# Designed miniproteins, single chains, continued (2): the designs that were tried, part 88

Each design is a single chain, and the fold is of that chain. pLDDT is the mean over its residues in the fold that is shown.

## One batch from the design tools (miniprotein)

Design m7043
Fold by ESMFold2-Fast:
Structure m7043 (fold): chain A 78 residues (1-78)
Amino acid sequence: VENLKELAERLMKAGKEAEKKGDYERAVKLYTQAVEVAKLVAELTGDKSLYEESAKNLAKAAKKAGDEELAKKYEEEA
């Protein structure tokens, strides 16, 4: 469980670094992976905070990448 939480946090950090470089498409891919891992953490622990943070980051990155449908979907999950 701790390993999955650490993995989700590392994926979010990598996504934030991609955003800083203006690579929003890469940020979307990294945040999507973070959301999937954070969902497993939520299912195992009952704590949805990491999932909600990952979904929020994905929504913002998707909007900047021009994927309005993906952004809207995860804005509702955050």
Scores: mean pLDDT 79

Design m7044
Fold by ESMFold2-Fast:
Structure m7044 (fold): chain A 78 residues (1-78)
Amino acid sequence: MSLAEKVIELAEKKSSEPLSEEVKKALKEAVETGKVSNELVEKILKEEGEEPVDLEEAAKQIVGIAKGLEEEVKKLEA
């Protein structure tokens, strides 16, 4: 299982509901590249009923969450 897959699995375990495909893709991109595409950020914000503003800030928050989960996965495997 890749690091991105482990991060998604951990995120799903912390969530009481299954994650959307857009959220899974965003977490994978954040873990693998350190960034998330504006298209994915916009789709996630629309799903939450939010107007897609400040996409760069929202993308940075998603990357921060993914990096936090990545560090937690690494700690569990250490």
Scores: mean pLDDT 76

Design m7045
Fold by ESMFold2-Fast:
Structure m7045 (fold): chain A 99 residues (1-99)
Amino acid sequence: KPSPLEIELDIEAALVDMVRALVKQEKSRTELSEEEREGVERLLEELDKASEALRAGNLDEAIEHLEEASELAEELGDETTKRILEKLIERVKELKEKQ
């Protein structure tokens, strides 16, 4: 049976996966420059790595990937995604403090 911490980490990973899916869907409908396409691809990769790290219980690694994703969202002008990622980083840091 999963522990309460494992359940919380699965929820955070699912939220990261949802953010990744929403970014992918929105950007697939937008005409992007080559540079913007590379930025989006990097953002999606960092979000994927963050959700994998969360499921593995590697909170420090998850925070690092979420912080990189937040910076990439800022560079792309995606203030909404940046704000969501900043809140997810806060939540993961709180989970780390419980360990």
Scores: mean pLDDT 84

Design m7046
Fold by ESMFold2-Fast:
Structure m7046 (fold): chain A 65 residues (1-65)
Amino acid sequence: VSEEELDREVVEALLLIGIGIMKIDGNTEAAEAVQKHYDAGDFETAARIAKEAGYNAVARAAEQL
């Protein structure tokens, strides 16, 4: 396994953990929107939605994909 692929997997794991935190916080609509755009490969829109919801760490993870 290449190191670059492992780094990407770590970024993806952080994004998914962040989406889980958004759901736990009750920010379900924003979490679902971020998940939907992530699943579609639309990382720019996922990052924007996360940032607008106040989850800068989730937005940064999406921006790195």
Scores: mean pLDDT 78

Design m7047
Fold by ESMFold2-Fast:
Structure m7047 (fold): chain A 90 residues (1-90)
Amino acid sequence: SEAELREKEREVARELIEAAKTDPEAVRARLYAELTSAEGRASVDRLVAFLASSTVEQVLELEKLREELLKKGVPSEEIQKEVEKKLAEL
């Protein structure tokens, strides 16, 4: 089941990358709906741009970081900051 879960994660990552390439405005609009700050929107813009030019492995790298922080009990807002830092370095 763990291996099957990882396969599903790769599939989701690929679909997200394709959506970011083919309809980046729709991806941004969906993510903007849950963010009200200018900083949040700028973060989404950077994420969508990254996704459009990323590999599945890079997307999984970010998801692995998020999973590790969640496993350690790091709060969601702090996880978001760490993902943002990692994305800026990729």
Scores: mean pLDDT 74

Design m7048
Fold by ESMFold2-Fast:
Structure m7048 (fold): chain A 104 residues (1-104)
Amino acid sequence: GAAGKIISLILEARNAAAEGDLKKAEELASKAKKNIEALLSDSPSGKEAVKYLDEALKALRQGDLKAAIEYLDKALEYVEKAADETPLEELRKREKENRELLEE
């Protein structure tokens, strides 16, 4: 599902950051942010997840791996909450309307 894909993207971004692959971490975090904005942006926790991903992206661009990982962990927490806040049928509708984001 969409939430599982977003969680996977954030976890892979976190791992890339931990390995010092800043470019890969930034690409994955940006992709996660785009998916949250399309699928979970009406959730209060979804909005917080976007804020934490923006902070993670800033930290990655500055080479602050510790801050980037902390912000990615916060974003992950809020994505899980956002999925719980969004009705399942609404998520399924958004997944169908945004298939291109889920298949990239």
Scores: mean pLDDT 81

Design m7049
Fold by ESMFold2-Fast:
Structure m7049 (fold): chain A 97 residues (1-97)
Amino acid sequence: MADEIRAMLDGLLAREPDAFELDAEAQALRDRLIAALVDAARVARKLGLSDEELERIAEALRNTPDSEAGKKLAEELGVSTETLKALGMIAELRRLA
């Protein structure tokens, strides 16, 4: 899982112009995203979130890209906005699997 997510992030970065700048910042972002996904999986398990609830979180983030709606949803779930974004990414990864 972590290795597969790392490969996906590396592929995404390789398609972006910024991927040619393989600096410490890009590497730190990759590691931070992996850590956030691990934390989000732990939180989803602790909160008992179903696949359908994770999909609704992903859909809400797609339909309301403004941070205010994301902050409200994160507050309702008792998580950080970074954890909320990671929960949305987990839902997308499950949909693609």
Scores: mean pLDDT 64

Design m7050
Fold by ESMFold2-Fast:
Structure m7050 (fold): chain A 58 residues (1-58)
Amino acid sequence: MVDLSDVVPDPSIPVTETLDNLAESLAISLGLDVEAVRADPEMYGRILTYVHRIVNGE
């Protein structure tokens, strides 16, 4: 499983408008290629789920 400890999301960022930007920032922080992440629906889905949970206060 990928280590997400290096990611510090901004809690004030709205989910719907900045979700892609947060997913790209997360991928970059993890050392992943953004285009490769977008081409992998499983990886992209995991990143989106993680961002969504953080914004929802999980």
Scores: mean pLDDT 63

Design m7051
Fold by ESMFold2-Fast:
Structure m7051 (fold): chain A 89 residues (1-89)
Amino acid sequence: MDEEKLKEMIELVEKQLAEIREKYPEYTPIAELVLEIVKNSTLEELEYVSAKFAGKVDPSVKESPKLKELLKKAEELKELQAKYEKKVE
């Protein structure tokens, strides 16, 4: 069930956030933003955001205002990931 899968994802993100905070505090903002997106999204919205960044979105899909807000947060996440990936080199 979608709710059960979302709950499992939230629990995994919270566990990863705790580990990142202790070992790699510089990645904490990324983990916290991911957790915020997951907690405030349905599984379908989360899958759509992931598919959009993977280039797998159907162009005919109508984006709700809530989904557009999630996409903005996901773009902020992508920018943060790019910033930290450059630092890890």
Scores: mean pLDDT 69

Design m7052
Fold by ESMFold2-Fast:
Structure m7052 (fold): chain A 91 residues (1-91)
Amino acid sequence: SSLEEYRKLLEEFAEALKAKDEKKAKEIREKILEIIDESPAAQREIRNLAEILGISLEEARRIREELMEASIKEAIEGVKGAVEEVIDRAG
């Protein structure tokens, strides 16, 4: 299922970050973004957001996509900063 694929991609993303494979981490991130709207959980969340906020399904999807994209970018940048800090301390 899309949910199982999403969780697997999150695990692979974490592995890529631990391996310091920035290219692979970025590729996995793009796959995560690609399946967000296809996930049954994502579809339910989009519908719930549209109901609660009184907006269209399309607008709710865009808001959710932007939030997820920002979160993934922050995670990648956070790991980069942590890796750079460890390298600097190691000399």
Scores: mean pLDDT 66

Design m7053
Fold by ESMFold2-Fast:
Structure m7053 (fold): chain A 105 residues (1-105)
Amino acid sequence: MDKLLKQIEDLSQEALKAAQDGDVDKAKQLLEEAIRKMRELVDKVEESTDIKKIEEAIKGMTKASKIMDQALSKLPDKDFQRNASIEITSLILRMVGHLEDLRLK
């Protein structure tokens, strides 16, 4: 999980820089790649019973999501912003739901 978290954070930072530079196409590609890595991380979280590792994954994903939200806010593509924000939120909620399910058992 740590390697995926670092990749997600690095891609999020690169996307923010591209958005700040006005490179909309590059920012969009980097955000799509970050979301793809986020999906991979969520799948691994849902296979895990390690509560501490899941908590660290949620913390890292929440941090990355704030950076991605900053990048998205700079893009003129409102539909892309909305769709990406919904997917990111859904992925975080999936991890939180898995953590809560484990705590109730």
Scores: mean pLDDT 87

Design m7054
Fold by ESMFold2-Fast:
Structure m7054 (fold): chain A 63 residues (1-63)
Amino acid sequence: MDPRTRLVQEFLRQSGVDIEVDGVADPLVREYIEGIQRATGLPVDGVADDAVVEALRRAPEGL
């Protein structure tokens, strides 16, 4: 189980993205993670880590 991926998926759903919250980082979810990383100034690696989750907690509108 990947709880960080689930948190990212939940934030994307709240932002109006039609995705399933299943905890699996498919290619579409990875592209959105990269978008979050670009928008928040994080390294772009497509991985849902603690930095990505923290960025979404502070600035969900930055998606």
Scores: mean pLDDT 72

Design m7055
Fold by ESMFold2-Fast:
Structure m7055 (fold): chain A 75 residues (1-75)
Amino acid sequence: MEKVTISYTIKKELEVGESVTETITVNGKTFTVTIKKVSDDKYVVTVTDEDGFSKTFTINKELKVGDVINVEVDV
């Protein structure tokens, strides 16, 4: 399978329990990326494709405005 990297740039500081969602299209396929802050230094990133399949990743660091999250997905 071909792998592509989806890149999302943090546009605002998130509070614990807050989430941000963005839709990104790569090679004609649409992905929904949701980033949720679950504690001061922990985030859960969920990437969902058009078919409803999702992958979940955990980030164990503080994210600042301008930080880029890179996620590899199958296309």
Scores: mean pLDDT 78

Design m7056
Fold by ESMFold2-Fast:
Structure m7056 (fold): chain A 104 residues (1-104)
Amino acid sequence: MQLVEQAQEIVNETIKELNDLFDKYNASKEAQLQATIMYLVMVGHVTELQLAPEEDLPALIQQFIEDLKYLGKKILDAIKNEEMKKEVEKIFQETIDKLQQLQS
């Protein structure tokens, strides 16, 4: 239960931080679309964690992290502003690190 609540908070924080950056840098429609796809995938993963038996949670979190790495790269590839890329990459790394801690 606590692990799922922590995953939800990580997702909520990541979405907020990315939206704030996208507004600050006036992100392209392509970058916004890729971010929206990632948001839907993150919400889907939290839903899977809520419904899964406890023994499956480490494997599901690992799959969540791998999907974030893949989708995060697509978002970064859509961003042309190098300063924005660095800030977005930092948010992704912090999100991945927090999710990895949930597997421990």
Scores: mean pLDDT 87

Design m7057
Fold by ESMFold2-Fast:
Structure m7057 (fold): chain A 89 residues (1-89)
Amino acid sequence: SPSDPFLAAEVYKRADKDKSGKVSREEFLEAAEELIEELIKEGAISEEKREELLKRLEEDFDKMDKDGDGVVTDEEAEEYMKKVIEEAK
């Protein structure tokens, strides 16, 4: 699959720590980089996969950000995650 719904969901949870219901592209990508770094340190992903995984997560953000304003709301993220998780079953 070109996207990982479980990784995107984990990134969103990390980015929205204060539960403001809003996550900017910058906040999402910072959380994504932190998660990827942890996965590399644990040996779950090789360093050479870093760029590919980050790109996939960036694409996942773009899919959630339906109005293109650079901010994903709780509702947009939840609807995206439910749809991709349901498709993965």
Scores: mean pLDDT 74

Design m7058
Fold by ESMFold2-Fast:
Structure m7058 (fold): chain A 94 residues (1-94)
Amino acid sequence: SKEEEFEKKLEEMFSSVPPSEIAKLVEELRDKDALTHIIELLYKIGKKSGLSDEEIEELIKIHIEKTTQPSRLEEVKKEAEKILEELKKKEEEK
């Protein structure tokens, strides 16, 4: 199923990055709000695992669709797009 495929890809992504690097990212994002925290974590781990920006964006969209109430889906997607745009700009500065 689409859900099983998503979970498998997420598991492969996290298992391909050393636990110490994941722990460091979690610590760095500690002070972020829940939505910013999860999006930034998925983006940074995805990049470290060798995923393309398109693959990472798809994973984030699926996560939002699975975890967000239908009435809030449009609002949360717009907020996620803003967070992703800021993250892309920050990565270009490195």
Scores: mean pLDDT 76

Design m7059
Fold by ESMFold2-Fast:
Structure m7059 (fold): chain A 91 residues (1-91)
Amino acid sequence: MSAKVELVGDKSRGTVTIEGPPGYTILVGLQVNPDGKAPPKITLAKNGDVLEVEVDASKLTLKVYVTLLKGDAGEVQPIVWNLAAEVTSQP
């Protein structure tokens, strides 16, 4: 599984393209802010989904975590929780 992050415009917005095995539901955690004070935003995605994220224009760090979910039992449980992408506004 992977995530591709692109910052757009003034870098106050980003898009996150989720990539994983077809037929699986993917749990995505988005965390914005270098101080870690912003709570992680959690959403469900599938292969090829594009998520929009709003980020602070200054001193930005966006971390994207992904994991596969066990969908067959009707229960959503993380199998593996991985850092899939990290983007900062400063090189």
Scores: mean pLDDT 63

Design m7060
Fold by ESMFold2-Fast:
Structure m7060 (fold): chain A 89 residues (1-89)
Amino acid sequence: ARKLAEESIELAKEAIEKAKKGDITGAIGLLLRLIGLEEDVRLYAPEEEKEKALETIELAIKAVLYALKGDFEKAEEYLEKAEEKLKEI
């Protein structure tokens, strides 16, 4: 669970960087990978680790969604929240 949550933060960072550069297609591709990681955690993670890992991934997804809207301040806010949640896993 923790490794998938860590991967979600790295994917979100890359997606936000692509969105900042105007590579919206690349950012969307990474968003789809994030959604896949969320599904993997829902299906396969132990119950004790699942809640915090899902919260971390959901915050990472929200960060990317804000970046795709051009709201980079909110994107950075949600990315920081995801990184903080990861520390609790």
Scores: mean pLDDT 82

Design m7061
Fold by ESMFold2-Fast:
Structure m7061 (fold): chain A 106 residues (1-106)
Amino acid sequence: SVQEELLKILDELLSQEGAEVFENDVDPAEYPDFYDHVPDPMSLSGIRAKVEAGEIKSVDEFEAELTRMFTNYIGFYPEDSEVFKLAQKLAKIAFELVEELKKKLS
């Protein structure tokens, strides 16, 4: 099913080195400025919860949530930071996996 394929992509992303940075929601007590500047926060666990709840039903909806998550991190962190570099690396892998799934489903 599409749901099973989306969950497989999330599992593959979480297997990547440094992916734990994007796994859980940012703690607002430790990083209040993040939520002040990121109105629509998202994490890999948040995306997984939406897939499992049936709120994400298509590859396009899944890609939109991944794009939102990566855009939030790339927009907030400095370009010379490790988190920025990890976000770019993981985004490249994520969108390559999404494109392969789109080809498989067409």
Scores: mean pLDDT 83

Design m7062
Fold by ESMFold2-Fast:
Structure m7062 (fold): chain A 58 residues (1-58)
Amino acid sequence: GPMIEEAARLAKAGRYREAGELLRRAVGKDGVPQGAREVAAAGAPSIAAAGALSWAQS
C-alpha cells in the first residue's frame, strides 16, 4: 500500500529511520509485503549501523 511505497521512497532518499517507522506500521496490517522486505533489506543493516548517516551526507 502507500505506506510501503513511501517507506521505499524515504529509504532511497537516505531517510532510513522514517522508512523503518513506516515498515513497522505495514507489519501491523499485513505482515511484511515484498516491497517492505526490499526496503528493509536495503536499509535495515544501515539503520542499525552508524555508517548509515555517512553516505546520507554525501
Scores: mean pLDDT 59

Design m7063
Fold by ESMFold2-Fast:
Structure m7063 (fold): chain A 71 residues (1-71)
Amino acid sequence: SLKDRAIEEARRLLTESGLFSQSQIDYLSRLMSGLSRDGLVNLLTGLAGMFEDAGRLDHAERLRRVAEELR
């Protein structure tokens, strides 16, 4: 599904960033699985903001693109 693809792409971006521990990534993956589409968009947008604040502009843009694909 689009949701499953979004979660897998987000998980990959979180891993690539090096900003999150494996336990944090696992927690976020479980959280994302239980969210509505709108809830997932909100979470992904928030995570993109965290990437931007950390200077990971390319990761932030890629994550915002994932969120946009769910709209």
Scores: mean pLDDT 86

Design m7064
Fold by ESMFold2-Fast:
Structure m7064 (fold): chain A 74 residues (1-74)
Amino acid sequence: AMSPEEQALLDRVKAALHALYDAIDARAPLAEVERIAQELRALIEELGRATGDQAAVDRALATLDRLLSEARAQ
């Protein structure tokens, strides 16, 4: 089972991902989208370090890279 600390970190990752989607949907400035994405990347890497689940990290980072590519194409 996930520790309370790991669960809190996962909740922060989910919150940051929601913030990223909201910023993209609102057509926020690219600099703001990239700032949120950088914060989310750091949280994903920290979650990976805490859980040891590199496959989950790789999938999350692939999703983040796709969202950034879509934002940059605007």
Scores: mean pLDDT 81

Design m7065
Fold by ESMFold2-Fast:
Structure m7065 (fold): chain A 110 residues (1-110)
Amino acid sequence: DPVEKVKEFIRKNFELVIEEGSKAVAERNPEAVPWLKNMTVEEMIKKIEEESKKSEISREVVEKIAEGIENAENDEENKEESLKNLAAQIGLFLSSDKMRELARQKRLQQ
């Protein structure tokens, strides 16, 4: 189950998701970083479950992240870099709605 694989990754790598996810989010919308940093493990897990049910596109993103996790587990040479990249992708995915909302608010002020 792709959703369960991503949830297990978050449970095992929560600090990495916060660190690398915050870096990736900061490059796109730094105002979303405090929101991501204040998420608990339980909130991230719920968000993955909710987003995977939201649309076919969101489900495909979760499936691609799950494939990336499986590939990283089988590639010892590139494992550290792969885990950081996966953590960044998860942080961006979790923050996508918040970043979209903040970008919309910014456009209304211009």
Scores: mean pLDDT 82

Design m7066
Fold by ESMFold2-Fast:
Structure m7066 (fold): chain A 100 residues (1-100)
Amino acid sequence: SMEKDKEIIDTLIKLVEDATEKAIKLIKEGKMEEAKQIVKDMADTVVSTLESLGYKEAAKKIKELQDETLEKLEKASEEEAIKLVEEYKEKVIKILEEVK
């Protein structure tokens, strides 16, 4: 149902917000590999959920953003990594809001 899909999308938005906040905290603590894993696990959940709901184009776009962000994080300074995670969060949330 459309109403149930919107509730699921709202849950995904909250997951993105919570996971990226946790990732930024880990980056500030020098735990970059743990931060990357949190971003990856969150994105994998978002992508698989969107695919199961039939939002294949949104899922593909989020996966492409995830892959690009993870590659950039491998060579990023702390400040660059925080900015990359914040930009990724904003872009993913925008895609999820547009699906509603």
Scores: mean pLDDT 89

Design m7067
Fold by ESMFold2-Fast:
Structure m7067 (fold): chain A 64 residues (1-64)
Amino acid sequence: MTLDELLRRAAELAKQGKIDEAVSLINEAAERFGVSKGTLLRRLREEYGLPQEQLDALAFHLGQ
């Protein structure tokens, strides 16, 4: 799975309210690709159009 595929799936899960599943994919992406969680959250906002409320929920669970 590519970084873009992981982020796309995380965005889809977050939009469905599946925050814990989205957090799991973001943690996998950070570990596998060596990218910071903050950078991944920024990309979810800028590239995948994730709303601020969902970004805040993800950030809370990711310890950001």
Scores: mean pLDDT 84

Design m7068
Fold by ESMFold2-Fast:
Structure m7068 (fold): chain A 90 residues (1-90)
Amino acid sequence: SMIETVANAIVDAYLSEKDEEVRKLLREALEALANGDFEKAKELLRKVIEKTRDSRLLSVVGEMLRMIEEEPLEVVQEIARLALEKLDEL
């Protein structure tokens, strides 16, 4: 499914990121999305873009920002929740 595919892409990007501060910002953004705080999530995702040097993470964050604007918000929340569940099982 699209939800599973995007959640896996987020997890893969998180694991490839070497900067602990960037990983923390991404996790906080996912938590904000899961809680329906889309304005906080967008602020945190912009900080990830500013700090990351990983092109994969840049691509994934760009897609997340697109989805917040264009997709049903319930779908975005489900993706964030699934990504967090996968990260917590590592």
Scores: mean pLDDT 89

Design m7069
Fold by ESMFold2-Fast:
Structure m7069 (fold): chain A 73 residues (1-73)
Amino acid sequence: KPLSDATIDIAARYLSQLAPEVSVEDARALIREAVEDPSLTEEQLAARLRALGASEETARRLARDMVNIARSS
């Protein structure tokens, strides 16, 4: 697979440090879902991040980072 589980775990830990309201496990699951579903939009990821407690601005930035990570594979 283009993006390894180890790479996803590293990215999830990094993003969780930037937004502590999003757990490492939740960030990892969202990145994995974005990798497996190319139709998943930045807007859909931002909505899930807001549901996890991230502010609108933080959710938007993290969603963009997650999409970029998932699509760079």
Scores: mean pLDDT 80

Design m7070
Fold by ESMFold2-Fast:
Structure m7070 (fold): chain A 64 residues (1-64)
Amino acid sequence: GAKKGASVGEVGTAMYDQVGGGEVGMRAGNAAIIGGLMGSSANFTMSEKGAEEYEKLGLREAQR
C-alpha cells in the first residue's frame, strides 16, 4: 500500500505556521500537501499524531 503520514500532516502544519496561519495558512498548507504528493516520488511515513494535529488546525479555521 501507499505510504502517507506524518510528513503530509507535518508539511501542512509547517506551511500554515510559515505563512502566519489563518485562512491563507490553511490554503498554503493544503496546496503544499497536494503539490508534494503530485510532484514527489518519495513515500511518506504515516503518523496518527501528525495527521490529527493538522486536522485540528483545519477544524479551528473552519470555525472562523
Scores: mean pLDDT 57

Design m7071
Fold by ESMFold2-Fast:
Structure m7071 (fold): chain A 56 residues (1-56)
Amino acid sequence: SEELKKYFDELFEREEKAIDSLRKTASPEDQAAIDEVRANLERQRKAFEEYLKKKK
C-alpha cells in the first residue's frame, strides 16, 4: 500500500533526523556508534520498501 509506505517513510525520516542531530554534538566514539545505528535504520527502511514491492 502506498499509504502505508508513506506513513513508514515519514517515521523513518523523523528517526534519521533525530539521530543526525545527536551526532552533531556527540564525541567521536559515540559518533561511530550512532553511525552504525543510522546505517541499520537505513537497511531496515530499504528492506521494508522492497518487501512491499514483492507483495504487490
Scores: mean pLDDT 78

Design m7072
Fold by ESMFold2-Fast:
Structure m7072 (fold): chain A 81 residues (1-81)
Amino acid sequence: MKEEKERREKLQKEIDELMKKIVEEIKKAHEAKDAGDEDAYLEHMKRIQELADKVRKLLKELGFSDREISDYINEKLSELL
């Protein structure tokens, strides 16, 4: 059985969806800041932090080191922004 492959594919899909949500929240945070909506800006910043924490946990489950996690997030954000 290839359960490990299925687990890795599921985790990777969850990471990809979370990274997409982080990009959208970053965009919304910048739009709120430009509009002078401090409450909306802080809410989006909070969501970015919560989503990033989830990504870090999932990458750690995939066997990534803290350095590899930071490199992955920075590279993916640079690709998507």
Scores: mean pLDDT 81

Design m7073
Fold by ESMFold2-Fast:
Structure m7073 (fold): chain A 100 residues (1-100)
Amino acid sequence: SVKDVIDTVVEKLKEVLERNKSKLPEPVLKILEEAIAKLEEIRKEADKLSKEEAAERVEAVVKETVEKLLELFPNDPRAIETANLLEHLAESFKKALEAE
């Protein structure tokens, strides 16, 4: 279901946050926490959304988060790696939704 796919993305992001909370700068952690909160709001509305609408909303959150990370930390390797991970997770999410 759309909810199960969103749950998987949220749980993976929470795992990344917990694993790296002592290694990532505080502003990066806050940006990730805000992204998780926005994804959890999409999850609450998942029953009202088509697969396409859910994918677009998740993609918008990821894009906004990546843009914030790269704008604030354009030369921080940890921020760049985090942005790349988010883009990879968004692509995996799209493929998972399309496979249903």
Scores: mean pLDDT 78

Design m7074
Fold by ESMFold2-Fast:
Order: sequence, then C-alpha cells, then structure tokens
Structure m7074 (fold): chain A 92 residues (1-92)
Amino acid sequence: ATLEVAAKLRAIGDLLDRELEKAKKNKIPLEKLFEELEKNREKNLEEIEEEAKKILEELREELLRLMENNEIETEAQKINVENLLKELKELE
C-alpha cells in the first residue's frame, strides 16, 4: 500500500527535521547527528511507526472532512479520495 509507505516517509522526514533543528541550535555537525540517530535506531524506528499511524489517522479525518463539506471540486479528485479511504480501511 502506497499510503503506508508515504506515511512512514513523512514520519522519517518529521523526525529528521526535528533532530536537524536541534543540531543547528547546538552547532552539532551533520555526521554527529547521523551517529546519534543510528545509536537510537530501535527507539527511532518505534517512533516512526507510531507517527506513521498518526499520519494515516489524520489523513483519514481530513479526507472525511473534505467529503462531508463538499470541498472537493472535481469528480476525479472525489474518486481519488474515495480510493484513498478504501485503502486506509484495508490497513485496519
């Protein structure tokens, strides 16, 4: 399922953005940042999985909101939203 992969990639991006911001504030080199990420690999993987689940839940809520409020302007977009909601239901 492409949505699960996309959610995990987003969660990884959010983790990296947060850690990069901390590194910039503390003037930590990028190489040291990656060493810390590898040291905490198991914890980071668990956090990524939990965050990906939250991203999928938030996506589902937003898609349902768009459908209920008729904010989707094209028929092609409505079909895409319906297909995404079906994929999200199959992940349950």
Scores: mean pLDDT 74

Design m7075
Fold by ESMFold2-Fast:
Formats: sequence, C-alpha cells, structure tokens
Structure m7075 (fold): chain A 79 residues (1-79)
Amino acid sequence: NEEFEKALEELRKEMEKAGVSKEVIDEIVKLLKEVAKNPKNEEARKKAEELAQKALENAPLDLAQAVSKAFLQALTYAV
C-alpha cells in the first residue's frame, strides 16, 4: 500500500527530527511492517508502541506529539 509506505516515510522524518537514532527508527518501522502483514499481531504493535514511547521519553512535547501523530497514521494504514 503506497499510503502506508508514505506514512512510514513521514514517521521516519518526524522521529529523526525528535532525535531518535536510525537504529531505533529502523526497528520501529520493521515492527509496523510486521503489523501490516499480520494486523492481528498484537505483540508487534505493542513492541512498536513501547519502543516509540521509550525513544520519545526525553523529547520536547511538540516533537513527541508530531511523532505520535505520524505513528498513529502509519498504524491506520497498516490495519
């Protein structure tokens, strides 16, 4: 789904702006792709959410909100 890939691209950019490392960004994107392949895989979704929250723990609120919005958009296209 092209919309899902675009949402992942947006999420990558917002996470990079928030100071999230490329390694963590790649792991979160990998987990979201697993959710897209099996939308009922609650473990992959939960791991992605936990990693995103941990990565944003010390991020400024505005940047954390931008990442959260992009993350939810990617989840919407994944399921």
Scores: mean pLDDT 83

Design m7076
Fold by ESMFold2-Fast:
Structure m7076 (fold): chain A 96 residues (1-96)
Amino acid sequence: MLSVDELFQKKQEISDLILKFYEAIEQGDIEKAQKYLDKILDLLKSVGVSQKTIDKIKSLAQQAIDNPDKARQLIDKMAGIAHMLIHLKIAEVEQE
């Protein structure tokens, strides 16, 4: 099981990756955006996020890639979900 410190580090990593993903979309670098998305999904899987939730985040991220004009709103939603999931994992570990 991951420690609270490891979960906090992964939360920071995912925030940085989401920012880089958004910047890649704004720059029109779809290949770079896809690379950052793969890292985000892998990180969420490593903290025990369910495949169903990963698929939902992947769908939101793909919509942002396909619709750059709406990317900010979609990425904000994706970031909110990711942060909530990591906070829930931290709370789960603290309640042991």
Scores: mean pLDDT 80

